Designed miniproteins, single chains. Designs and how they scored, part 69

Each design is a single chain, and the fold is of that chain. pLDDT is the mean over its residues in the fold that is shown.

## One batch from the design tools (miniprotein)

Design m2550
Fold by ESMFold2-Fast:
Structure m2550 (fold): chain A 75 residues (1-75)
Amino acid sequence: SSAVRASYERDLATLSLEQLIQLARRMAERSTDPEVRAHLEQAVAQAEASTDEKEATAIAREGVLYALMAEREAR
């Protein structure tokens, strides 16, 4: 739901780039969904490859947000 997404976005907005990457790595390690795991691993790789901290932070945040929403909306 939109309310759940907004709640996650608020929680993630206070995290640093390092915290977001650490969270994404932990979520990838624990995920049993290969699509979610691949998406998180790709987001971490892209964030670490970025030369712009703001861009890297956005990539890592969106990766984590995607995984949280996917886990919540699992059918």
Scores: mean pLDDT 84

Design m2551
Fold by ESMFold2-Fast:
Structure m2551 (fold): chain A 62 residues (1-62)
Amino acid sequence: KKEQEIANLITAAGIRAAGMEVEGDYETAKEVLELIKKAIDAYNQGKFDEAIELARKAVEKA
């Protein structure tokens, strides 16, 4: 369940970041992508709650 939530949040944030880059908002897109990277790193370490929080922050920033 948590794995699917993390995947959904990362996907949503990634799509929005791509839209920001098209609009020329590279600074915000970079921040969103950095949060996505941190969420993936936490997931790979088995820290699912931390990964969810980081992925949520990415979506909120986007």
Scores: mean pLDDT 81

Design m2552
Fold by ESMFold2-Fast:
Structure m2552 (fold): chain A 92 residues (1-92)
Amino acid sequence: TKFEKVLKESKEYADKLVAEIKAYIEANADTITDEEMEALHAKAVERLRFYILEKSKEYNLTEEETQEVIDLVTEYFSAELLKIFEEIKKKR
C-alpha cells in the first residue's frame, strides 16, 4: 500500500538520522552536554517530520495516514536515539 511505502521510506530516513547523530555524539563524547543532546534530538525530529510530510504528499496519503506515520516513526526514532544518549552518559 501507499501507507506501507511511506512508513518504510520514513523509517529508512530515521535510521540514517540515528547513524548521523550517533557518529556526531561519538566524535564529541568527551565534551557533549545533555542540553546539546536534547537540541540534536529536537532538530532531528523537525527534519524527520518535514521528510514524512513531503513523502506523504508524493504518495497522496490522507491527513490521518500522514499523522499515523509521523507518530510511529518519531516514536521509533526517539527510542533509538535515547539508547545512544544513555550509553554516552554511562561513559561519563
Scores: mean pLDDT 85

Design m2553
Fold by ESMFold2-Fast:
Structure m2553 (fold): chain A 62 residues (1-62)
Amino acid sequence: MSEEEIIEETAKYLVETYGLSEEDARTIAKLALERLKKKYGRQPSVEEVIAEAKRIVDEINS
């Protein structure tokens, strides 16, 4: 799976689950992907990126 595919799948999940705009969902997905790339030193799975994106959304709403 490419980085763009991971971003698209994560953004789709955020739109469906949290009702975010596509633009906001893509921004959060990109941020989650980049954070995990730095943390793991590898390309994360889509499941890992979705989990991180969920944490970011929860932090923003706190």
Scores: mean pLDDT 82

Design m2554
Fold by ESMFold2-Fast:
Structure m2554 (fold): chain A 109 residues (1-109)
Amino acid sequence: SMEEVLEELKKKIAEILRELEARLAELKAQGASDAELESALLAAIGEITAALMEVVDKLSPEELEEIMSEVRARLAALADRFGLSADSQDRVLLTLDGVTATLLRRAAA
């Protein structure tokens, strides 16, 4: 059902974000560069994109916008919490915004 698809998708995204938070904490403890932290966030965006692409045809544009808004808020909070530079934060969020636009076009088709 659509409800089951949404619940499974939300669980997958929550797991990706939890693993990202753990990875960022590990990298920060190791004195990782801004570029390494940025790469971890970009990798998480790739994983979220892959999960969404599997079910994008089953999502309304409104449901997708809600999910992507929450993802954006969580990624922005993680980038800020782990001390990414403004330039790295901008690249991460611009990448996510591009993914959002692509997914919305797919959902509308």
Scores: mean pLDDT 90

Design m2555
Fold by ESMFold2-Fast:
Formats: structure tokens, sequence, C-alpha cells
Structure m2555 (fold): chain A 80 residues (1-80)
């Protein structure tokens, strides 16, 4: 997970629009899986504040954010 987190941080710095939003979402998922739910919430919020996500993608991030805020694993993990 630590190597994946570093890769996503680099994508935030170099990416634009959707790529940056997807990287924030992936960081949220990674931190939630590590049990760091507060960091997961912060990254999901950044994904929602970043342009490029569809309405459906934003809804899934909201669902994952709400789960993390309760200390629960994401209900809609990204399968890529």
Amino acid sequence: YEEAIKEYEKRIDTGSGKEKAEAYRNLGDAYARLGEFQKAVEYYQEALNTPGLSKEEKQRVIDNLLAASRGELPPHPREL
C-alpha cells in the first residue's frame, strides 16, 4: 500500500482533471484499507472538489466518504 500511495501522490502533482480526481479517490480507498479513515475522508473530499468526475462517479465517492466517516470500509471499491 505505501508504494501505491506514493504513486497516486505523483499522479496528483502531474495529472489534470479526471486523472487527478481518480488519484484522490484511490488515495481515499488506500487509506481506508489501512484503517486511516480520517485521511480517507480528506482524500475523498479532494476528489469531489476536483473537476472531471461524472455524476455517478461522484455519488460513489460520496458513499465511500460516508462509510469512511463511520469507520467502515468503502462499499464501492474501484476495480482497476
Scores: mean pLDDT 74

Design m2556
Fold by ESMFold2-Fast:
Structure m2556 (fold): chain A 71 residues (1-71)
Amino acid sequence: VDVEKAIANYEKIINDPKASPMEKAEAYTILGWLLLQQGRNEEAIEYAEKALELDPDNTAAKEILKQAKAA
């Protein structure tokens, strides 16, 4: 299981004009979690903020921001 391939796949979703706002919010949230787990906290914050722009009630994205800022 290659984390870098997972990141690349979700980046394709966020850049796809055919993807729905909900699909993009989910992809941003997953990218935030993957980057947080790799210690890439600044990038995790950026993607979590983008997820919240699309879905302000996204609890998972709020949790990513909390954990990334605490690290």
Scores: mean pLDDT 82

Design m2557
Fold by ESMFold2-Fast:
Structure m2557 (fold): chain A 76 residues (1-76)
Amino acid sequence: MASPEELAAAFRKRADEAEKNGYTVQAEASRRAADLLEAGMTPEEAIRAVYEELKDKPELERIRALHAIGKAYLDA
């Protein structure tokens, strides 16, 4: 498994790609996960915190953002 620094970098790269494609909610969520990870949260804690923050977003955007984060985590 990647270090927290490598995982945060992966999340930021995914966020930049999402932003270029107009997926602002996905980009914001991925950057938030990276910020929390760099602040000393475990990957599981960071992902859970982002999940809770996304509850006010439309369901499809929430699912898309969480899928992108989960995939980046598993690919790292």
Scores: mean pLDDT 80

Design m2558
Fold by ESMFold2-Fast:
Structure m2558 (fold): chain A 65 residues (1-65)
Amino acid sequence: IAWNNLGNALLALGRPDEAAAAYREALRLDPNFAEARAGLVAALLASGRSADAWREARILRGLRA
């Protein structure tokens, strides 16, 4: 949960690569944390990593990558 809040703050500060790392850490602690996975998708899109973002979005929507 603390990692998800850090990810949200970093994304708001325009640091999407660091935000993605924070969201991944949140998902390491709770792989079912949909809010953190949605944040990871947003961070990956903001950093130009569209393929990685779509893969995470598919997992979030219940589809396997």
Scores: mean pLDDT 78

Design m2559
Fold by ESMFold2-Fast:
Structure m2559 (fold): chain A 72 residues (1-72)
Amino acid sequence: SMAQAINKAAKAAMEASPKLLAVEFRVDGSHVTVRVYAETPEDGEKAGKAARDTLLSDPSVSSVTVELGPPP
């Protein structure tokens, strides 16, 4: 389900970047937008990629957009 995909993606993002500050998910049908807030762009990209790959592995998700939020 979409909810299970998001929960798994959030966990994957946190595991990929332990210094992740926040991750936000917006769902529009089967499209998911992931907004990642991290101390560095590199950490943000790692977390975002982990979330995206996890989401795309679920049949409820057809597409993913990853956005990096501003640094703190």
Scores: mean pLDDT 82

Design m2560
Fold by ESMFold2-Fast:
Structure m2560 (fold): chain A 55 residues (1-55)
Amino acid sequence: SEEARRRYERIQRLVDLAETDPEKAREWAKKLTPQEREGALDLIERIERVKKLRE
């Protein structure tokens, strides 16, 4: 559906943003629906952990 596609695209952009700028990604996550935001924040945290290992 169009709604599902838009949500998927939004999440993909958030994932990319989390890889480059986790703080900005968290700000963007606040603009998602409550359900999507929970998953997005969890994903951002996981990406940050991976980045921390690279440092």
Scores: mean pLDDT 76

Design m2561
Fold by ESMFold2-Fast:
Structure m2561 (fold): chain A 87 residues (1-87)
Amino acid sequence: SPLDEIIEEAKKFIEEKGKELNVDPKELDDVMTMLIILVSQVYEGKISWEEGKARLEAWLAAAPVSEATREVALEAFERVKELMEKL
């Protein structure tokens, strides 16, 4: 599905950017899991992109993650949004 292709693109971006910034692989796995959950909810029409971003930011604020992890997560979310808007 188009969603599966967009998720794979997001995973690749997170892995490549996380490696460049020396982010903990466990933090990257947690980011990928959260991104998939939120993006799937937006795709299903359950939440808006604005709500999804707010939930991601709230999760990042509560999670024991680095600032680099936060930047990777937010950039990945924006990239996914742009790709889905082109469908």
Scores: mean pLDDT 83

Design m2562
Fold by ESMFold2-Fast:
Structure m2562 (fold): chain A 113 residues (1-113)
Amino acid sequence: TGEAEVVLTMGTLRQLGIEPGDELTITVTRLAGPDLTAVVVEQIDANGVVLARRDLGALAVGETGSVTVKILPNTAALRIRLTGSAPGPVTLRIELTKNGETVASATVTLDLT
């Protein structure tokens, strides 16, 4: 097994026009690398305390998972946690959608360790 995470700070989200109280859809597509056995989106406060947790489930070859979260008042960051079937590089496309509009999209490669 391997693990990695992506952190989206509220500073970054505010630059994209996202504020507390907004609903944000987070879409994760696995493009390459080990199968993901768990993908979880967490809202964390400034002390790293988990305020809310949403499970997207497992992502196999070419699969997409999506979740809509309401940004809580004390959220300092969104954390996307990945658990893979094996260590190694995993490539994801991450899309952020607000009110049906894609406000950000990125392709990222993370090492599952």
Scores: mean pLDDT 85

Design m2563
Fold by ESMFold2-Fast:
Parts: structure tokens; C-alpha cells; sequence
Structure m2563 (fold): chain A 71 residues (1-71)
């Protein structure tokens, strides 16, 4: 799946501290997938990237989106 490959790349970028690039690829994975599990993982990547940048409010929005898909 293209969405899964983008999500793997986003996680790799997150590990490399390339937070803006990780957010971009995770958003692309969300756009290409209807699978709530892929979307939840992508929201988690975006939230972690924002937290590492000190953007707490943005991170909280994506944490909430991920929790809604996991409920």
C-alpha cells in the first residue's frame, strides 16, 4: 500500500528529527487511506512531531483525532 510506505517514511523522518517532512508524509498517508488504523498511526506521527517542536496545542488536536479513530 502506498499509504503504508508513506507512513513508514514519515516514521523514519520522525526518528531523524525531520519533523516538518514527517508531518507532510503522514498527511499524504491520511489522504491516500480510508483505513482508520493507518489514519490513527499517521495522526500519532504528526502529534509526536508537533510535541518535539514544542507545538503542544497542534499536537493535542492530532492526539484527539487519533483517539476518535481508536474508540
Amino acid sequence: SEAVELLKQAMSLLAQKKYDEAIELAKQAIALSTDPRIKALAYHVIAQAYLNQGKVEEAQEYIAKGRELAA
Scores: mean pLDDT 87

Design m2564
Fold by ESMFold2-Fast:
Structure m2564 (fold): chain A 62 residues (1-62)
Amino acid sequence: MGKIVRAIEDYEPKKPDELKLKKGDVLEVLEVVDEDHLLVKSLKTGEIGLVPKRYLELISEE
């Protein structure tokens, strides 16, 4: 498994390629897209999308 992150706040998607987050959601990092965005997979729903890094907290690297 890649890096695991947790949503620290709720996030509503502003673009079709973004993922909706609820505080406490756990996601796997698939790719670092740019300095502000990660491509992640929700471990709850299996959905893949972009999220802003500032809404995420690293909880595991392995």
Scores: mean pLDDT 81

Design m2565
Fold by ESMFold2-Fast:
Structure m2565 (fold): chain A 71 residues (1-71)
Amino acid sequence: AQEHYDKGQALFAEGRYAEAAEHYRKAIKEDPNFAQAWLNLAAALAKLGRYGEAAVYGKKAKELDPTIQGP
């Protein structure tokens, strides 16, 4: 989970949002309780203009960790 999350963050920093989202999804598949991966997936989707999906996944992150800040 952490390895895919780290790769996603590197890709996000490069502006490669679609590829970052794929790695965040892999992190979530390995650890569905990884709140930060859900939040960063939401952020990547928002960068891609997929605001509805971003809102759903951002809410999931908040459900898992109520103290987490939004994207």
Scores: mean pLDDT 82

Design m2566
Fold by ESMFold2-Fast:
Order: structure tokens, then C-alpha cells, then sequence
Structure m2566 (fold): chain A 76 residues (1-76)
């Protein structure tokens, strides 16, 4: 079920974002740069996958991508 997998992806993106922002003051510049890069890569992959999925699943993946991108922006 693509919708269920996309819902899990969104929940994980939200949880990851919260934990990373909580740890932001403890991160080195190198760790922050690596995390930002990985988050943006994951967001782009989620947006590309969303183009190939049913609308309901696509919407959830686009929301997950948005959460990842917002987290990356806040870590910069």
C-alpha cells in the first residue's frame, strides 16, 4: 500500500526533523553540513518518487520532502 508507506515516510521525516533541531546546538559545522546535504538529497528523491505515485501517496511524500527541506533550512 503506497499510501501507508508514504504515511510512514512522513511520520519519520517529522520525527527526524524534531530530533535534529533539538541536537542542532551540539552539532559541529561538518556534521551540520553533511546532514543538510543528506536531507536535501532525500527531499529531492521524495519529490521525484511522488511524480510516479497515486495522488494520495504523492501528497504525503511531498509533505515529507517539505519537512526535510524546512529542517535543512533551519540547520543552516
Amino acid sequence: DAVRIAEEALRRAEGLGEKLLEKAPELSEEEREEIVRKLREAAEEARELAKTLPPEAAELLLRAAEVLEETAEKLE
Scores: mean pLDDT 86

Design m2567
Fold by ESMFold2-Fast:
Structure m2567 (fold): chain A 64 residues (1-64)
Amino acid sequence: MAREYAELAKELADKGVEAAKAGDLSKAAALFAAAGILAAAASLYDEELAEEAREYIRKAAAEA
């Protein structure tokens, strides 16, 4: 479960970057929020995988 949540969080972060570059800031905000929620869900099972996902989200958001 933790790995699945962490992987989904990373995928949503990538989609958030793409939405931001397309100018859809509301969609980008929703995707990054969902990514953060999934990373938090991963932390219920594996804190290391959750931290990896959070770091990925932080880097993705900086590129948007």
Scores: mean pLDDT 82

Design m2568
Fold by ESMFold2-Fast:
Structure m2568 (fold): chain A 78 residues (1-78)
Amino acid sequence: DAEARLAALRAGLDALAPEEVELLVAMGLSREEAEEAVARLRELLLRAAEALAAGREEEAARLLEELRRLGEEVEARL
C-alpha cells in the first residue's frame, strides 16, 4: 500500500544519504553544506511523496517546486 511504499522510500533514502553527502563533498561543497542539502532534499521528496499518496496534488506540486529550487541553489554553490 502507499504507506508501506513511503516507508520503503524513507528507508532507501536514509541508506543512500552517506553516499550522496560524499558525492557533493567531492564536487566542491563543504561537508556541512552537503549534509544540509541532502537532508533538505530528502525531506522535500518524502513530503511530496506523502502528499501525492494522500491525494493532496496542490501541496505535492508546491513541494516539487521547492525541490527544484533547492536543486538549483545546490548547483549554484558548486
Scores: mean pLDDT 78

Design m2569
Fold by ESMFold2-Fast:
Formats: sequence, C-alpha cells, structure tokens
Structure m2569 (fold): chain A 72 residues (1-72)
Amino acid sequence: SIVKELEELFNKTIEEAKKLLEEGKPKEALEVAKKGYEEIKKIMRENNVGIRNHKEYEKKFEELIKELEEKV
C-alpha cells in the first residue's frame, strides 16, 4: 500500500532526524527532514495520491522542519 510506504518513510525520517539531534547535529537533522519531504512529495506525485494525503504530509513536514530550524 502506498499509504503504508508514506507512513514508513515519514517514521524513518523522524527517527533519523531524532538520532542526529541526540548526536548534536541539528543541521544534519534538518537536511534529513528536507530530503525526506522531497522523497515523499515525489512518491505522492508518481502514485496519484489524493490531495488530503498531500496536505497531511505537507503539514507534518512543515512542522518538523520548523522545529528543527529552531534548534540550528
């Protein structure tokens, strides 16, 4: 399921960013979050994912990126 793939990729991105923050690497954590967002956008575009899912992941990644930017 594409929905499961998006969820797994988002969760992986969160865990990688969290690990980098714990290692004192907030800039690298921010780069991981931005890269994960681009990958999710690509998957959504290529799989004709509905607008509701686009808006959900847009909001989730914007919130994550904003939080990480505050720690840089």
Scores: mean pLDDT 82

Design m2570
Fold by ESMFold2-Fast:
Structure m2570 (fold): chain A 112 residues (1-112)
Amino acid sequence: DLLEELARLVKRGILEGDAEGLEREALRLGLSEDFARALGGLVQDAVRNHTLSEEEIERILEEAVERARRIAREVKEKQEKNQLNTPEALETVEAAEVAEFLREVARLLAER
C-alpha cells in the first residue's frame, strides 16, 4: 500500500530528522523526483518546527492517508465512468493520491 508506506517514511523522517533518507526511499517506491523532493521539504519543515509529538504525527498522517484515498477513489471512479483504462490513467490516479497526501499533511502541519 503506497500511502501507508509513504506515511511510515514521513513519520520516520520527522522522528529521525532524515529528509534525504525519505527522498531516497520515495524514489525507490517509484515516485517522481518532484514528489520525492516535496516529501523531503515537508519533513524538513516539520523537523524545524520540533513541536510535534509522535502521537500528533501519527494522527496527521492517518488523516492525510484517509483523505488521499478518498480523493484517489473519486478520480478513479471518474476515469472508470469515462472508460479510461490506459497506463496514463493509472499514473494520474497515483499522482493525485500522492499530491493530495502531501497537500493534506502540509495543511495539517500549518494548522499547528
Scores: mean pLDDT 78

Design m2571
Fold by ESMFold2-Fast:
Structure m2571 (fold): chain A 77 residues (1-77)
Amino acid sequence: SPIEALRAGKYDEAIKLAEEIIKKDPNNVTALLLLGEAYLRKGEYDKAIEVFRKALEIDPDNPSARRLLELAEEKKK
């Protein structure tokens, strides 16, 4: 599970698992948030921002996506 990989600090595994879900369902907001958080945890802030923006295009009112986007933008500064 990508969430278990993320919690275990296995960020590359979390990315791979989340990408597999997104490949089958590109509008899966939960998988996009997990992918973005894995990039954020790896310090890949530009990739995290791109993914969180995609999540907000699908679900503009998602509080987790908004919070994580703000955090990624702050970390990039």
Scores: mean pLDDT 88

Design m2572
Fold by ESMFold2-Fast:
Structure m2572 (fold): chain A 60 residues (1-60)
Amino acid sequence: PPLLAVVVKDYTATSSDELTLKKGQRVLILESVDRNHVRVKVLETGEEGIVPGEVLRPIG
């Protein structure tokens, strides 16, 4: 099942496949892309994309 997570560090997208995230936003972690990256969906905007896992903290 998707994991709920909170963004703990601002992140600016470096490619078209990535998302720009602001600290405090909530996301669903959909799947792992590689060791350091996950695909997420931003709950507030519905946008989907790839971000570094290190900027997220799972909750629940």
Scores: mean pLDDT 84

Design m2573
Fold by ESMFold2-Fast:
Structure m2573 (fold): chain A 60 residues (1-60)
Amino acid sequence: GPRVAVVVKDVTATGPSDLSLKVGERVEVLGETDDGDWIVRSQTTGEVGRVPRDAIEIIG
């Protein structure tokens, strides 16, 4: 199945491709950027965007 991660720190979007997420939210990991950030889909909102490498922990 898809790789699932949990948000381990609050993140605020700083650009149009970024996601804002809160600690404890779950995301599906879709891929990586060239600089090592994650591309994820929020399970809460369904939105897709970039989050910092250290913002999530993979759990599945």
Scores: mean pLDDT 82

Design m2574
Fold by ESMFold2-Fast:
Structure m2574 (fold): chain A 62 residues (1-62)
Amino acid sequence: MEKAREVARKISEKLGIPEELVLKILEEISEFSKEGKERAAEHIEKETGIPKEEVIEAIESM
């Protein structure tokens, strides 16, 4: 729970998107297949510089 919030805040700061919206996007990604989650995390890492492993942990903590 707290991990997802912290990662959402970092993404929000990097992309200029409201934290609550980022959190909802991560929740939607949490419903993807394992491969889909990994691809989404890689994309987020590329756009924000947040490690893919950290993004995946946040998604899986939901």
Scores: mean pLDDT 81

Design m2575
Fold by ESMFold2-Fast:
Structure m2575 (fold): chain A 68 residues (1-68)
Amino acid sequence: MELVEEVVVRGVLKDSLEKAKGKGATLRAFALMKAQSAAAKEGGEAKVRVEIDEEKGELTVEALVLRL
């Protein structure tokens, strides 16, 4: 049995780590809300990934809608 995932929507939010300091949870919640709204519209599953690049001083929040 094969599980096939199709990325139907992808959104990436990037911010300065300094500006996002203490707001990581809020940014993740916002991205998840947007992904869930898109998933409800497109008929998929919402996923959110958070990456912190301390060397570049960047916070990246990636929101995905996957169709199974």
Scores: mean pLDDT 64

Design m2576
Fold by ESMFold2-Fast:
Structure m2576 (fold): chain A 70 residues (1-70)
Amino acid sequence: SERISLEEAERLIEEQFRKLEELGVPPELLELARLRAEAMLAKLRGAAPEEIEAARAELRARAAALEAAL
């Protein structure tokens, strides 16, 4: 089996988000899911722990803002 590259993984993630948009998933939930995917991709790219933690902090802040808006 052929292993997927990070570029291919990014493409597949973008295709999944397009499908979710077509299904009518709320934009706020799509944004949260995209931030999670970006944090995971940063980790897979070998980003520094500080960069990964910054991405996680942004995700937590966005989740808190969404909860406050609901």
Scores: mean pLDDT 70

Design m2577
Fold by ESMFold2-Fast:
Structure m2577 (fold): chain A 65 residues (1-65)
Amino acid sequence: MVSKQVGMMILAVAAQYEGHLASVRFEGNTITLTLAEDSPETRAVVEELKRAAEELGLELEVIEP
């Protein structure tokens, strides 16, 4: 299920991790995360966002730096 509200909520959460994420994009049912770094802390952020995306019925794509 796709809605602007759901996309905006995910983008707002991702903005709190700006030091770990270079960019966040939402298109259709897919959230694309571009990582600023490849570190254990950044991978933990990805796992948190993946869990949130799964609960909302969205797909998560990760692009490494």
Scores: mean pLDDT 70

Design m2578
Fold by ESMFold2-Fast:
Structure m2578 (fold): chain A 106 residues (1-106)
Amino acid sequence: MVEEVAEKLLEAVKDLPPGKAGFIAADSPEMREAAEKIAEHVPEGGRILLTRLDENAAIGAVTYLDPETGEPRNIVATAVGPDASPWAREAAAQADQLEIEPLPKP
């Protein structure tokens, strides 16, 4: 599950110029390793979150400022297996609908 989320995030950010994310949050060493690989493709100052919802569900998010426009960008990826709990399925569905509030302009 975590590997599927990490793969989806990496595919989404691979077209970005190489950089180093400023913040990584992960629930386990395995998730941290995956997040660090994704971080190589996220512009400087970006944030990465990887979390496991249950044995069969995981969520990841990458937030960064577009280097061309300065606009905040948010990428969310979820992986939900057939044996995922109802609460994990609902949490993943809600996460796909979350918009990250734009950072306040100075």
Scores: mean pLDDT 70

Design m2579
Fold by ESMFold2-Fast:
Structure m2579 (fold): chain A 68 residues (1-68)
Amino acid sequence: SREELLANLEAAIAIVREWARAQPAHRAAFDEVLALLERAKEALEAGDFETAERYLQRANEVWQQILA
């Protein structure tokens, strides 16, 4: 649902912001994740769940690269 996806997005954004503060050397990668999460939020607010899902998948790919 939109509510579940929005809650997930808020949690992800909070985590990414915390990690960006802790690891400024990875700023560019965290900025990329944040931009993708913001695009997903815009899509969800517009009711476009398919577009939101695509942005969330892209954000997760970048996020996994940061953690590796």
Scores: mean pLDDT 80

Design m2580
Fold by ESMFold2-Fast:
Structure m2580 (fold): chain A 86 residues (1-86)
Amino acid sequence: MKVTLTFNNLSPEQQAAYSLMAIGLKLEGIDVSITLDGDTLVITFNNLSDDQVDALLKLAKDLKSEGFNVSITQDGDTLTITITKP
């Protein structure tokens, strides 16, 4: 499965933390790309297992509990999670 995480309105510290997380996963052999476009951070994962997808869905749920606006959409084998700080 392909998963795209889109983060909007992150602080510089949060942006750095998620970028470092994605770099760490890339070093562990996960097919991940990171794109920064203004204040929007996009992290794309390819070929995730069901357990890895569940972990990202848990991250989205945890952030929603912390007051973030979270939207999840699925189109075939592509899951898009959009996370916006209020």
Scores: mean pLDDT 81

Design m2581
Fold by ESMFold2-Fast:
Structure m2581 (fold): chain A 66 residues (1-66)
Amino acid sequence: GSHEAERLLVRAILTGEPVTIEVEGKTLRVTVGDKTAEIVYDSAEKAKRVADELAEKYPNVKVVYK
């Protein structure tokens, strides 16, 4: 679920907790602490754009490209 990934992102943004976002094609794998959730986009370009925008806006977000 996308809802689970969004919930993890929102919580981490509010708390400043470290977030790792792994970009694999159309999929973003969001990891916060011991919890991981995935969000699948319509295109790899959209997935990359979302990950890049989050890393630009939030210093606690780290992006890894696979």
Scores: mean pLDDT 84

Design m2582
Fold by ESMFold2-Fast:
Formats: structure tokens, sequence, C-alpha cells
Structure m2582 (fold): chain A 66 residues (1-66)
């Protein structure tokens, strides 16, 4: 599914940015992943797992900037 693939790509890029200490860039990618996941059927368990991961990482990245 195109939106699920797009979300996965943003999660990969966000995680790379997070590991590099670029938390602002990580936040942008995690937000893009959540945007793509919002277009996926809510009953899809893979989308639910990715959404939980993205939400957790987005929170962690935002906490690093404060």
Amino acid sequence: MDHLVAASQHLVEGTKAFQEGNYEEAIKHYEKALEELSKVDESNPAAQDLKEFAEKKLKEAKEKLK
C-alpha cells in the first residue's frame, strides 16, 4: 500500500536523523510518517504498530529539543 510504504520510508529517515542527533529533522520525518499513516485503514495492524512507533519517537525527539 503506497501510504504504508511512504510512512515506512519516513520512519527510516527519521530514525537515521535521530541517531545522528538531528532531532529537528527526525521530528519532520516522524510527522510525515504519521501523516501518511492517517491515510491507511485504521484496522490495518501494521499501520497501528508503525503509528505507535512514530508517536513514541516523535515524543522522544521533541523531548531532546526542550
Scores: mean pLDDT 81

Design m2583
Fold by ESMFold2-Fast:
Structure m2583 (fold): chain A 70 residues (1-70)
Amino acid sequence: LEEELKKLERRKAVLFSARGILLAALDFEKSIGAPQEVLEAIQKQVEELEKEIEELEKKIEELKEKIKKE
């Protein structure tokens, strides 16, 4: 259980880093006047990562509750 929790937390950290990079890229592209298509592509990737992070956070909380009950 603890090893599984550590794996999920590591994956969450990776996804947070990826989201941060994409948000920085989005801000940069906006600052240089990138085409709307480019901005929308980055925004879609951010939304996909946010959904994955949300699902992962739910799994982490569920696993933490199981650890507390043991």
Scores: mean pLDDT 81

Design m2584
Fold by ESMFold2-Fast:
Structure m2584 (fold): chain A 55 residues (1-55)
Amino acid sequence: SPGLETLVENFASSPLSLENRLYYLRQFLETQGSRILSEEEVEEALARLRERVLA
C-alpha cells in the first residue's frame, strides 16, 4: 500500500531508537495490516503515532 510506504518513510526519519520505532510500527500493522488504508487514514494514524512517540 502506498500509504504504508509513506508511514515507514516517516518512521525512518523519527529520532526514536530502532527498537521503539519497530514496536509502534508492529502495533499499527497488527491493527490495520489486514486492510487497505486510505490516504486520510494514513495521515490520522501518523498523527496518533507521533503523539504516542513524543509522549
Scores: mean pLDDT 61

Design m2585
Fold by ESMFold2-Fast:
Structure m2585 (fold): chain A 100 residues (1-100)
Amino acid sequence: KTEIEKVLEAVIELYELLLEIAYNNPSITKEVLEELLKLVEEMYKAIEDLENGKISKEEFKEKVLEKLDKILELVKKYAPEEYEKVKKKIEELKELVEEL
């Protein structure tokens, strides 16, 4: 696997985790879920832009790290009991992004 493929897989795993959390936590309203999914979509677009040479690795890292921090803030606010689980997945994803 390429390093970018590992990042893509980790983003997919985060997406699946966020859907599971939303399903199990009614405090994650439709509006909050839509905001979380938008942040994941923006990370997916950043991966495409990096693969197509439209953005630098530095711009990619900055964009992805910003989106991950926003996801973590939303989870802390609306599903605080899930915070540590999401934080662990985000830290794993951050390590993969830094290895690019």
Scores: mean pLDDT 88

